# Ledger of designs, part 3: designed miniproteins, single chains, continued (4)

Each design is a single chain, and the fold is of that chain. pLDDT is the mean over its residues in the fold that is shown.

## One batch from the design tools (miniprotein)

Design m12073
Fold by ESMFold2-Fast:
Structure m12073 (fold): chain A 100 residues (1-100)
Amino acid sequence: MTPEQLEIEILASMAAIAFAVARRYTEDEEVRRLAEEALRKFAELSELASTADLSDPKEREKLAELAEEGLRLARKVAELGSREGEAAAKMAEKVLELIK
């Protein structure tokens, strides 16, 4: 496992945890729905990062697509007032930088 691959896995796992917290403690049904969707995307990103060959452009593109979708969901959750969504958006942005 490369240092970059490990950092992507850790950041994606941390984002998933942030959304699990948001989902559990929110009273807003829209936040809960978006956090649940984001949790699934970041969990998938973390799993794929652990097995991906980052030297393969196609695998990097798949990770980038998941990170971009996760960032989109995180920004929506943040716009609804979630601090966890804001934190997860920063984590997703860093994942995209590592993937390039």
Scores: mean pLDDT 81

Design m12074
Fold by ESMFold2-Fast:
Structure m12074 (fold): chain A 96 residues (1-96)
Amino acid sequence: AKKEELEKLRQKNLELIKEFEKLMKELKKKDPESYEKILKNLSDKFGNKKLDSIEKIVEYILKLIDENYNDKKKLEELIGFLETLILTIKDILNEL
């Protein structure tokens, strides 16, 4: 992939992570049960039971970006994952 294309994908991932963290902190305040359910689903998906907080999930995803720094396909897959997750959290918050 071209350097500029990879940089845009990395920046998009970082923007989505910031939005995800903000929404999860709001969800924790408004609906702690849905917050805990999402954390459990993410820890199960990533196969890592130590991912028991939003801060640990964010750190894990940032490590995935670093490990896939030049992998266009993996960066695009991560964007799709984060966008879907953000929409799910927004839908839950809109029902409150």
Scores: mean pLDDT 87

Design m12075
Fold by ESMFold2-Fast:
Structure m12075 (fold): chain A 81 residues (1-81)
Amino acid sequence: SAAMEELERRLREIIDEVVEDEETRRRLYQIIADSIAAHDDLEATIAAIERRMLQEALRNLSDEQLARLFERVSEVVREIL
């Protein structure tokens, strides 16, 4: 759907802005792609992305990067839903 494509595009842009490590970026991109492929419902897709990205981010990002990532993700979610 157009909403799923917009969600993926905007989340990738946020990841590119916040996350400097190429391996962590790749893992976060894969989480987004896998979550979109696994779900047909936008709200369920967003919930899956947020949960899996939080798990990855807690392991590999600083507190500042984590806070910035989820602030920007929350903005995108509010605009799309």
Scores: mean pLDDT 85

Design m12076
Fold by ESMFold2-Fast:
Structure m12076 (fold): chain A 101 residues (1-101)
Amino acid sequence: MSPIQKEVITQMRGIATLSTLYVAKRMIESGDPSRTPLVLHDLREATRLALDVAEELNVPEEVKKKIRELGERAIQAVEAGDRESALETIDELIELLREIQ
C-alpha cells in the first residue's frame, strides 16, 4: 500500500470520527433520553476511530492516553445523566482531534 493511500484513508477516518462526535453532541443537546443508547454507541465508536487515527498519524502516547481518558469521561458523564460534563468533554475531544489532523 502506498503512503498516499494510507494518508487518504486516515483523513477519511478522521472526518468520520468528528462527524460521529458532532452527531452525539447534537443528540445530547436535544435532551431526548431515548437517544442515550445511540449516544453511548457513537461515543465508543468515535473513541475507537480516534485511536486508530492517532496510531496512523504516529502521535505521542500522551495524546493517545488523553483520547482514551476523554472518551471514557464522556461515556461516564452520559451514563450519569451529566449533560453539561458530557458536552464539555466531547468538545475537548473534538478540539484535540482537530489539532492532531
Scores: mean pLDDT 83

Design m12077
Fold by ESMFold2-Fast:
Structure m12077 (fold): chain A 87 residues (1-87)
Amino acid sequence: GLLDELREAVLAGDFERAARLAGEIAETAADQVPPESAAEVLALLLEQSGFPQMAKRVRQLLLERRPSSRTLLTAVRDYATAVAEEQ
């Protein structure tokens, strides 16, 4: 599904594709994605972009605030966009 394609894009370092997929899922299918799965993708994105310590802190913060999957996928889109622009 789209979430698996998003994980694959993040793991491949294809941050432009990751941003596009995260935005699409956030708009069209956020209610079908568990918040835990969306948080996992955000953590993977930070790890793949070279910030594993930040991934741990973001995951902690996201769990405390209990954000929606739409909010988490929007964060994935925004971070992936920023990383892609640095390449």
Scores: mean pLDDT 80

Design m12078
Fold by ESMFold2-Fast:
Structure m12078 (fold): chain A 88 residues (1-88)
Amino acid sequence: MMSMDEIAKKAMEEIEKLPEEAKKELLEKFREVVSKGYKARVDARIKALDAGKSQEEIEKILAEVTAKENERIIKEFEEALEEAKKKI
């Protein structure tokens, strides 16, 4: 199973092969995608706390949300990278 860091490293190697303009667009997309994932995790934690969940339950919820968001981040970033490659 590839870690997020390994996926990010591989993505950075592909980005380095792109023209500067496409590289800038892709980095902006990456920031947006990552920011959305972070917000989703924060929102999930707040909702769980408001619902009176135990610390163990909150950790399980956050682990599940993190896994789903990581999957979405990978997919959306791969789609953005393919679109950037098509512009060349």
Scores: mean pLDDT 77

Design m12079
Fold by ESMFold2-Fast:
Structure m12079 (fold): chain A 83 residues (1-83)
Amino acid sequence: TLEQLQEEIKKYEEEIKKDPNNADAYLRLGEAYLSLVLIYPDHPDRDAYLDKAIEYFEKALQLDPNNERAKKLLEIVKALKAE
């Protein structure tokens, strides 16, 4: 549900506050925001969710440049935003 994704986002935002170098937490945050867009494509905050997904995937790649999953997901989010 929307509420479950928002709680997941809160959890990982708290994790990055405790450990700002946790690449996996940034990847999970990007995935959660992307999931909000894919599951709720007509949500009024869609563009804000895409911006957050881009921000977090870029942070994940800054910390772990060889993360193929983050690279592919970042390409998907940028393509969705270009619509």
Scores: mean pLDDT 85

Design m12080
Fold by ESMFold2-Fast:
Structure m12080 (fold): chain A 80 residues (1-80)
Amino acid sequence: SLEELEKEFLKLAKEIFSKEDVDYLKYKLEIAKEKLSEEDFEKLIKKWVEEILEGKKNKLSTEEILEKLDEIATKHALEL
């Protein structure tokens, strides 16, 4: 479900990001829920999960991973 996907994303995000960055991402998810269809919202979260996992695999910093999440959100017309 979408709720389970969002919960799994937040669990992953909490493992690598500060509380401030997690709260920022939560804010972006709330904006995404208002602006995007359920299908596009699901695609956004799936891309964000994939980016965290790929970033960890490639040993990127948390700052670099956050920047990549921001780039994905911008492509979905979410201002950061």
Scores: mean pLDDT 82

Design m12081
Fold by ESMFold2-Fast:
Structure m12081 (fold): chain A 86 residues (1-86)
Amino acid sequence: PEPSLLESAKAFNETLKAEEEAFKAYVASHKDDAELLAALAEQLRGLIAELEKKIEEYKDTDPETAAALEENKKLLEELLAFVESV
């Protein structure tokens, strides 16, 4: 059976928190690679946009799932801010 959206969102939150420092170290080690940084920023913006759509879809019918997706969005926005800061 496939995990529910809520389970997937919670698992993704745990993964983002666990891998934050490794991701930041990777970005910092590639700060002179403008093409890589632009691609990473674009990917993060795409993920944030998809999360915004799902939050709007679920906020009235499944507020627990919406809250987990908002946590995903905040973590991705923090990673994007780091990528754009280097």
Scores: mean pLDDT 83

Design m12082
Fold by ESMFold2-Fast:
Structure m12082 (fold): chain A 94 residues (1-94)
Amino acid sequence: SAKEKLEKLFEEMEELLEELKEGKITPGEFTDRFLELVTEAVELAVKNKDIESLERVLELVRRATELMRELGDEESVARFESMGKSIELLIKRL
């Protein structure tokens, strides 16, 4: 189901967040891979009109933004903030 696919994408995003915290992945590689997962989750949630899942993606994007801010990666912060604003607009339009 779409919900099961979204749950797997959320698990992969959570895993990437933990790998970043543990220093097992570079900030740049994290940002690229995380944004790919976010894009897939957003497309799936929008297709299914799943506002709850869009709110979950937004929460994960905000967590990634704060971690990148702590790491001093201003370019990644800007990319995640832009994605977060896009998701907020999608939630308001659904």
Scores: mean pLDDT 89

Design m12083
Fold by ESMFold2-Fast:
Structure m12083 (fold): chain A 84 residues (1-84)
Amino acid sequence: SMEEKREKLEKEIEIGVRMVELAVRLTVLLREFLRKVGWDMSLLPELVSMPVEEQVELLKKHGEFELAEEIRKLHEEIEKLAKE
């Protein structure tokens, strides 16, 4: 039915918006990591493109355990939404 198609589209849009919000939050946290460790901001696109396990390990290696946990939780939420 047309109503079922509309409900599906609306849900897909809501999921998409939430995924963008989480991706922005992830980028902000990685940017703050770069500022804290004094690295060049030009590295931000490379960090954002890294696998989640590598991002978390990198932050832990530099003593940023709270940021690493926050990034891990954001990736878990993104993965959860991607399966809906």
Scores: mean pLDDT 85

Design m12084
Fold by ESMFold2-Fast:
Structure m12084 (fold): chain A 79 residues (1-79)
Amino acid sequence: SLQDQRQQLRQEAETLIRQLEDLARQSKDPRMQARLLFMVTVARGSIHVSERLSDEQAVEVLQGEIAALQAAIAEAKAA
């Protein structure tokens, strides 16, 4: 169901946020650290906004955030 999908995507987004925070803490580059922490702030804001949306709209927002978080993690690991 869309409700189950929403819950699953929220859990995935929260897991990726924790990974990104860990990468930020480990970063020796202050520019990278600042960029990653900004991405964490944006992602948390999107999750908060998604709580006020319909299941269909929340799923779309969470899918977009997961893609953005995955891209940020890949960039951080490549640096």
Scores: mean pLDDT 88

Design m12085
Fold by ESMFold2-Fast:
Structure m12085 (fold): chain A 92 residues (1-92)
Amino acid sequence: DPAEEALKKGEEAFKKKDYDTAIENYVRAADLYEKQGDKEKALEAYVKAFEVLFNKMIVEGVTDEIIKKNVELTKRAEEVGKGLDLSKFVKF
């Protein structure tokens, strides 16, 4: 499954602190899951992309590139989430 391969590549890159490669692969996984109709897995992949972006921001500070990526990811995640029960993502 190309989506699972992209998710794995994102996880491996994040573990190595290769933030840009991790974000790219998590976004690819999210897009592939959305095309498969799996909105829940698509949102999970976007949440992972946001986690990586937040870690990049802690290391590099707030940059124009990070702001642009945050806006892009937020719009994509919002569109996917419009028909989904978000209670599964709000568990403490």
Scores: mean pLDDT 80

Design m12086
Fold by ESMFold2-Fast:
Structure m12086 (fold): chain A 79 residues (1-79)
Amino acid sequence: MSLEDLPPEFIERLKRELEASFSAEERAEIRSMPPLPEEVENEIIATLKELAEKGKLRILDIPSELLYPTYHLLERRFP
């Protein structure tokens, strides 16, 4: 499953909302994280696709445990 399956506007807005929700220290910590395991990346992509399909385009619709991994993935795939 690919992030390119999602609307570009959804990805851009979500990345901006995540970035705005984190402190500078949190963003630095997330950027210093090692690459995500494939299973975690696939879980994030599946979650984002499900949320987009349901019209849930808000950061609050993402499970809290996936917020940091989601921002890390989006920063790496859409720099």
Scores: mean pLDDT 74

Design m12087
Fold by ESMFold2-Fast:
Parts: structure tokens; sequence; C-alpha cells
Structure m12087 (fold): chain A 97 residues (1-97)
């Protein structure tokens, strides 16, 4: 329940720190989000884009092993959170109609 919400918030904060290091404009939008609903939408969008960028950067950049490991760990957490959030969003949509 609340612990899942706290874990998602924590993952968002970690992803935001990684995004700031790479000058990701999505990080700014996530900080400025005023509601949890808006944060969820931005988070899903950010996960999709960050994942695509992460894969591309891993292929193109010669990153230090520690930096690469940290990015991979955050991506893995985001993927786990995305699966949970997607299920919740889908359920909410089904209940609405």
Amino acid sequence: MEKIKEEVKKIIEEALEIAKQHSDPRAQALIEAKSEEEQEKLLVEMWEEAFAQGVARAAAADLPAETRAAVDEVVARLRAAARSLEARVRLAEELAK
C-alpha cells in the first residue's frame, strides 16, 4: 500500500538524480509536477525515454563500470515500478468504463 508509493517516490528521486547528471529536461518537468497523477504520467514517459536513452548510451558511450552499474540498477527498479504502475492504471481505466 503506502510502502509501494514510497518506493516509487524513491525510485523517481534516484532516476531524477541520474537524469540531472545527464542534463535530461524530463527531470525538471517531474520536479514541477504538482499532483501524483501528473507525476505518474511523467514517470511513465520518463521511464520509456530514459530506458531508450540508457540502452543507446550504453551502446555508444564508454562509461566507467560503476556509473554503468548504477544506471542499470536504477533502470531495473524503474522497470519493476513501471509494471506495477501500468497494472494500476489499466485497472483504473477498466473501472472508469
Scores: mean pLDDT 55

Design m12088
Fold by ESMFold2-Fast:
Structure m12088 (fold): chain A 55 residues (1-55)
Amino acid sequence: SADAEAGLAALRAGDAERGAALLETSGVPKQGVLALVEEMGPELAADMVAASLAA
């Protein structure tokens, strides 16, 4: 979805809050996205979320 694409782009740009909020509207838990960013950084977290959405 357009929101998921925008959310992933925001995560990669370093805006974790906006990225997580946009991904939440696409069915991805905001808390989960923010936890991934904390654990592995925004770039790798965005890749993990993108892979999950493609499955």
Scores: mean pLDDT 82

Design m12089
Fold by ESMFold2-Fast:
Structure m12089 (fold): chain A 65 residues (1-65)
Amino acid sequence: SIDKAINLAIDRLKESAPFVSPKVLERTAKALFDIIQSGFELSEEQVKELNEEAKKIIDEVKAKE
């Protein structure tokens, strides 16, 4: 589940910033999910919610820029 969440987050980040290195995007997404996982047991539903929230944050940042 977490590996799928990381891959989805990376794909969304690439969509918003295609010129950023894939390694940087992977590292950032993985660090975020590792922090969350360390405090919680993640279900598939929670993974979906996290992916949706990440997309909202990215979209808001782009809109403000």
Scores: mean pLDDT 62

Design m12090
Fold by ESMFold2-Fast:
Structure m12090 (fold): chain A 57 residues (1-57)
Amino acid sequence: LEEAIERARKAVEEVFGKDHADQIEAFLRGVADKYGPEKARELAERVIAAAEQTKAG
């Protein structure tokens, strides 16, 4: 989970900057706390994919 959150944070930081990356990290940690690490990991992978698509476009 920590690796997925860190990768999502890095992807968002590269596209949208550090403030948005910090918000995504907080959001994903909140999801992990409330819904469990598997749900947070799934969401982190979706965030990474969306950020990569934004970089490509």
Scores: mean pLDDT 80

Design m12091
Fold by ESMFold2-Fast:
Structure m12091 (fold): chain A 65 residues (1-65)
Amino acid sequence: TDVAAEVARVLAGKVPGEEAAKIISRAQKLIDEGKLDEAAQYVRDALTSLGLPEEAERAAEIVKA
């Protein structure tokens, strides 16, 4: 499954496109390095800071899958 595409769907309409792209790019870099737990935590922290705790948990689960 395309993790970046699934995370992008969670962020659609809730996070500005430029910010969403930055979050996805940083998470993808961590995933490519095999750091799935760090990628999930990064996405959770970033989205929680934006006031999106439900999206944070959903995106973190997608990254860890």
Scores: mean pLDDT 81

Design m12092
Fold by ESMFold2-Fast:
Structure m12092 (fold): chain A 60 residues (1-60)
Amino acid sequence: EKIEEIEKRMDEVDRETAEVERRLAESGYSPEDLARLFDLGVEQLKLAVDYVIEKREKEK
């Protein structure tokens, strides 16, 4: 259950990251897009940690 929610959010963050990266490559840099890219990176790290924790809980 929680693992499925984490996987869904990971997919959403990955897609949004790709869109922000595309905008930066095509339109040049904006402070908003750079800040969003940083926030998405932090969220990816948190989701990766949560995923590992939930996987270990399921195996117990």
Scores: mean pLDDT 79

Design m12093
Fold by ESMFold2-Fast:
Structure m12093 (fold): chain A 64 residues (1-64)
Amino acid sequence: NDGARAGAALARKGGEEKDAELGRKGAVMGQIGADEGRRNGDSEGFSNGAAASAEGRKVAEGLI
């Protein structure tokens, strides 16, 4: 699942580069995106991973 892998990687990376507490939330969102991506296949997986990436970046930016 190249799409799912790419989306999940972005979500995890963005979250983990911030404070430990914010990083934990980003990592959880990234894992959820990766898990759903693997279950739903490439196209839907990429959408889920990309959504998780957006949430991870919001956490990393301190928006939540």
Scores: mean pLDDT 60

Design m12094
Fold by ESMFold2-Fast:
Structure m12094 (fold): chain A 82 residues (1-82)
Amino acid sequence: MKLLEELKEELKDGTLEDFAEELSKRTGIRKEFILEAAKKVLGLSPDTPVSSLSLEDLEKILKEALRLDIEEGVELIKEAVL
């Protein structure tokens, strides 16, 4: 939660693309999943200003991105074991 608040302040003049890049570096979640989560949950493009997003929006993006990252990891393991 505190991480999202800090990133929103730090990237206030940035885009969702910048947010995804920085969040990816700090959490290890792939940038592609963060952008896909934003598109899927909120219909947002990579060019969306971070300042237009609430902390609740960023939290929804993070939760969905983590879900997608876990799901992809499970699928890779499943394919390797099969």
Scores: mean pLDDT 79

Design m12095
Fold by ESMFold2-Fast:
Structure m12095 (fold): chain A 96 residues (1-96)
Amino acid sequence: MKEYTIGVTLSPEDRARLEALPPEEQDRVLNKIAETVKKAVEDAGMEVLEVKIIRPHTVVFKVKAESDEQARKAAEKIVEALRKMGFDATAAVTPA
């Protein structure tokens, strides 16, 4: 398996909404995002090695996947999970 970094960035509108929340609520939302996404990726059969929250609007995942295509599939699952939470986000996949 190869290691990949998946950087998840919220849309400018969602970033503005998140930044308008009290700090405690921002942390709660970002942790909920990280937990939900980690579970979705793991349920898809991929290993999550690390989750890093870069406040106020970015979450970075390190994952193990067998191929670049599987890593892109993880990114798609992340975007889908966030959309179900009411967020619009982009995910970028970089080989580690």
Scores: mean pLDDT 76

Design m12096
Fold by ESMFold2-Fast:
Structure m12096 (fold): chain A 63 residues (1-63)
Amino acid sequence: GREERRENLIAGVETLRDLGLISEEEADRIIAGIRAGELSDAQLAVLERVNPDLGAAARELFR
């Protein structure tokens, strides 16, 4: 469901952080946005740049 998709998206962002593809601070902001139910265009662009599939999943969930 939608909640499962959010959990999967958070796990994906945590993986990007653990791989060093995004900063810990950027990952924390994106995860906070996912939990709040909103992501900015700038946050979506970060996800799409580092992992296009994860960025597409985020866009489908929030836009």
Scores: mean pLDDT 82

Design m12097
Fold by ESMFold2-Fast:
Order: sequence, then structure tokens, then C-alpha cells
Structure m12097 (fold): chain A 70 residues (1-70)
Amino acid sequence: GPVDEEEVAEAFGIIAATLAHKYKASPEEVKRLAETLVRDVGRVAAEAFLQHLKDAGASEEMIKAAEEAI
């Protein structure tokens, strides 16, 4: 079947959020990741990244950094 570009973009966002949370990424690193997702993958990936950070219980500073990049 055709590639579901939105599903692939969401998967990239979730993977990035999972790794950022696991490795305790700084707010600056989170902002850079979100900016990279917007630029290179798309807004859907960045939104999935932000939502998964919230669901994982990331710090307010990490969430704010991701929101500012989107």
C-alpha cells in the first residue's frame, strides 16, 4: 500500500521523545530536536514529539523548549 507519511512522521516524533526522555536531554537539546523535526520531517512529527514528552512526564522546562520550537 502507499506510505502513510503522517504515521511515519508520528513515529519519528515518538522515537525522538523516547530517546530525549531516556537520556535526560537538556531543554536546549530538546529545542534543537523539535526544530530539526519541524524542518526535516514536518510539523506532525514535532507535535507527536511534544505530546509524547508530556505523556512521559518530561520536565516543564523540556516541554516549554519543545513548544517554543514549534
Scores: mean pLDDT 83

Design m12098
Fold by ESMFold2-Fast:
Structure m12098 (fold): chain A 93 residues (1-93)
Amino acid sequence: ELEELEKKGEKLLEEVRRPIEEGLPLLSEEQPLEKTPRSPYYDVVIGKLEEAAELFKKVAENSKDEKLRERGKEGVREAEEIKKFLDNKLENP
C-alpha cells in the first residue's frame, strides 16, 4: 500500500522533472493569462508536484520499512526543490 504511494509519487516526479531537465518552458508567453494559471502545462506541473509531495510525506511518516521511509523523505525534498525552481522562474521569467 505505502509502496504503491511511493511508486505513484515517483511517477509524478518523473513526469515533472523530465520536461524541466529537457529545458521545456513552463510558462506560456504566447497566451498571457492572469497570474494564475499562466498555462495549462504550468498548472498540471504544479498539481503533480503537490500531489507527489503529499504521497511521499505519507510514505515517510507511515512506512515501517526504513528504505521506504528514506525514499519518502528524499521524495519530499526533491519535490520541494523543483517547486523552488518553479517559484524562481515565476518571479524571474
Scores: mean pLDDT 69

Design m12099
Fold by ESMFold2-Fast:
Structure m12099 (fold): chain A 100 residues (1-100)
Amino acid sequence: GNPVVTVTAPATVAAGGTLTVTATVSGGNPSDKYKVTVTLTNATTGEILGIDSKVVKVGESATFTFNNLGAAGTYRVDAKATLLDDPSISGSGSTTVEVV
């Protein structure tokens, strides 16, 4: 089947603090490897605060850390997993974090 990307993050983070995000790829062939790219965006302004990428096997997780979160408000975490052998095959997941 298509890859499923599950993104987990804390519900709230302090302004100026550190956000740790975990992305897990599931579904598809267990031997496949995906490049997972996580983007942190201020949902109100559209400002991209960080982008990081890691290679993950199906059934595994990667952890991403973003430091110095901006002003209080709603932030969006978007993860996209792209198959290494065929970049046209992808899956996505997202969550929101409230910076307080």
Scores: mean pLDDT 85

Design m12100
Fold by ESMFold2-Fast:
Structure m12100 (fold): chain A 89 residues (1-89)
Amino acid sequence: MGELTKWFEEKAKDAKEVIAVSRDGSAALHVLVTAVVNGKPAGVRAMPLEEFKERYEIEEEKEFDDYVVATARLPDGTLLVGVARKEDL
């Protein structure tokens, strides 16, 4: 978790808004509540990682011990972060 949280904070640094996405929202919510997004607007949406990767142009994909994460940026500077537990893959 610590490495994921630190990576997420760095990734969010230049974002206008951060939206975390996971199958039922729970993994996304867990990541958001442990990360400091420096007062930026933050939200959670429910969407499987595979659907997220089909709907958005993936900028980066990274593996952590318990999670797989993919990021996409919208033209307005919004950062989208798709999160899945490795055990669910």
Scores: mean pLDDT 72

Design m12101
Fold by ESMFold2-Fast:
Structure m12101 (fold): chain A 71 residues (1-71)
Amino acid sequence: SATKEQLQKQLEEVDRLIEQLEERKRRVEAYLATPGLSPEQREVGRRLIEEIDRRIAELQRQREELQEQLK
């Protein structure tokens, strides 16, 4: 099994990835605030947010598992 040091490094990596995805989400939300976007362009942006949210949820689950292993 992974050592506490390895689990801690994995937790740090997961936290960094979540932060990067949240930053990406903010950029997509800013894009969607652009005036004059077509319905098709808005749909693409919404789908990107859905993809980002799914990836964040997966990483949050991994984070919880790592935190449980560190107890």
Scores: mean pLDDT 87

Design m12102
Fold by ESMFold2-Fast:
Order: sequence, then structure tokens, then C-alpha cells
Structure m12102 (fold): chain A 91 residues (1-91)
Amino acid sequence: ARKAALEALRAELNKLADEYGDKIKSMEPLGDEVKEGLRSAAAMLAAGPEDYPAAERTVDKVIAKVSPEVAKLVREAFDEMKALADAGWAA
């Protein structure tokens, strides 16, 4: 059912946000802020393609506050979450 597929997408996006967030928390003092930003972006991506720009803006705010190495990981996390959301919304 479509509802079950969307619930699965939301769960997978939250899982990716948590996994990347927890990895970053081990290497960055702002790790809690990074994890919260990734979770917020995941929720926006799960809401629909029209919210993708808002999700990207949320991630960009976090990237501006962290080291280039952490910024690269945050961008990688967002790209993986967006690809998963694109696949889920296309189905």
C-alpha cells in the first residue's frame, strides 16, 4: 500500500540521518546541531519534492558552522537521503 511505502521511506530517511549524525558527533563539538539538522532535512524530504529546497537550506546552515571535513560528510548524507527520497516519490 502507498501509506506503508511512505512510512518505510520516512523510517529509512530517519535511520540515515541518525547514522550520519552519530558518526559526526564523534568528531565535531556541534554534532548535536548537525544531527538535528539532518533529522529536520529528512522530515522535509519525506514530506515531498516541493520541500527539497527547504531541506537543502537547513543542511546549508549546518555546513556553514562546521569544518570542511564535516561539511563534506553532511553534504554526502543529504545527497544519500535525497536520492532515497527521489526513488521513494518516483515509485
Scores: mean pLDDT 80

Design m12103
Fold by ESMFold2-Fast:
Structure m12103 (fold): chain A 59 residues (1-59)
Amino acid sequence: GLEDAERALENARKYLAEGKAAAASTAAHQAIVLGEQGKATEEQIREARELLEEANRAA
């Protein structure tokens, strides 16, 4: 559900703050996959893509 997408986004934000780029990328990608399944809002998908780009740039 939307709660799963929010948890994935929280994990991505936390891992980025901790300098764990690979883990952050995985968590952000999980939120995108949930979006593809209709289980995330457009805003959550947008944030997930931004977090994924930031994680990939940090790696």
Scores: mean pLDDT 83

Design m12104
Fold by ESMFold2-Fast:
Structure m12104 (fold): chain A 73 residues (1-73)
Amino acid sequence: MSLLEKGIQAYKAGNYEEAAKLFEQFIEETDPTNVLMKAIAYYLLGKAYRKLGETEKADEWFEKAQKYFDEYL
């Protein structure tokens, strides 16, 4: 079971802090050249922070996801 899969399960269970931690760990362990997986992970992390009420952090991660997609795809 991947870190991404564990993070998604935590998010679905309402454990948003654990989901954010797992998504951050996945980002660290993901190959920097894997543009699509990085963009997906940044969006999922943004969603987790939004659920935690961390709207400013959520917006920052969504911006990173969009820039990553636009610059490398």
Scores: mean pLDDT 79

Design m12105
Fold by ESMFold2-Fast:
Structure m12105 (fold): chain A 79 residues (1-79)
Amino acid sequence: MKLVLKVKTETEQQKSTFVSSAALIGAAEGVKVKSTDLKDGEIELELEGDEKAVKAAEKQIKDLAKQMGFEVETVKEEK
């Protein structure tokens, strides 16, 4: 399964912290996480792995974004 999330952060420091945290979540769940830096603090996160693992990582990443006050959107989901 492959899933793409788009996250809007407020600062470059918050962006760096969020990307690092998302990578750790992915590693813990056994999910490959690829981050693409977009302009204006916007980040695209691509999650790839087993469906159950990807969904677990998605939940944790969305929970983290909500705790940090970031906007998060699911852009793409491939089975």
Scores: mean pLDDT 80

Design m12106
Fold by ESMFold2-Fast:
Structure m12106 (fold): chain A 69 residues (1-69)
Amino acid sequence: IDSAIIKKYLEEVKKAKNEEELDRVLAGLVAEQDSEELWKELSKISREAKNFEELKEKVIELLEKYSKL
C-alpha cells in the first residue's frame, strides 16, 4: 500500500458531498492502489454503513490508518 496515494484519496474523500462523488473517488483509489486487503476493508464498510455520513466517516478512518503505514 502506497501511503502517498492513500493521502491523495483521503483528501478527495473528505471533499465528497454525496455517495456518487464518494463512489467515484473510491473507484479511482482502487484503480491506482492495487491492494486486495484495502478493497476487502472498503467493501465491508460499504455493507455495514447505514447512511452516507457513516460511510464517509468509516472510509476516512480506514484511509487515515493506511496513510500511517
Scores: mean pLDDT 80

Design m12107
Fold by ESMFold2-Fast:
Structure m12107 (fold): chain A 96 residues (1-96)
Amino acid sequence: MTPEEIFKRLQESAKKYRDEILAKMTPEEQKIFDILVDDFKNLEIYLKALEKAKALQDAGASDEEVAEAFLEELERGGADPVIIEALKKAVEEWLK
């Protein structure tokens, strides 16, 4: 299965369970989530960012360096600022 097929299935699943997921979120979080799920324009940018992050992780980079490179590649690729803000929050939670 290609990465594109996986993301398409994830998007379809997210839309199917949107109401259930959104019921647990604030109105502001719901808007960010809706944009994230519906934005296919950033799919290629996101995949490229993941590839770069994975290469750094395999080279033994720290979690902080990997996360920074991931976000920088998204910004460089022209990803939507709202999506970048949502992902920055997720990355901060991943770094703990």
Scores: mean pLDDT 63

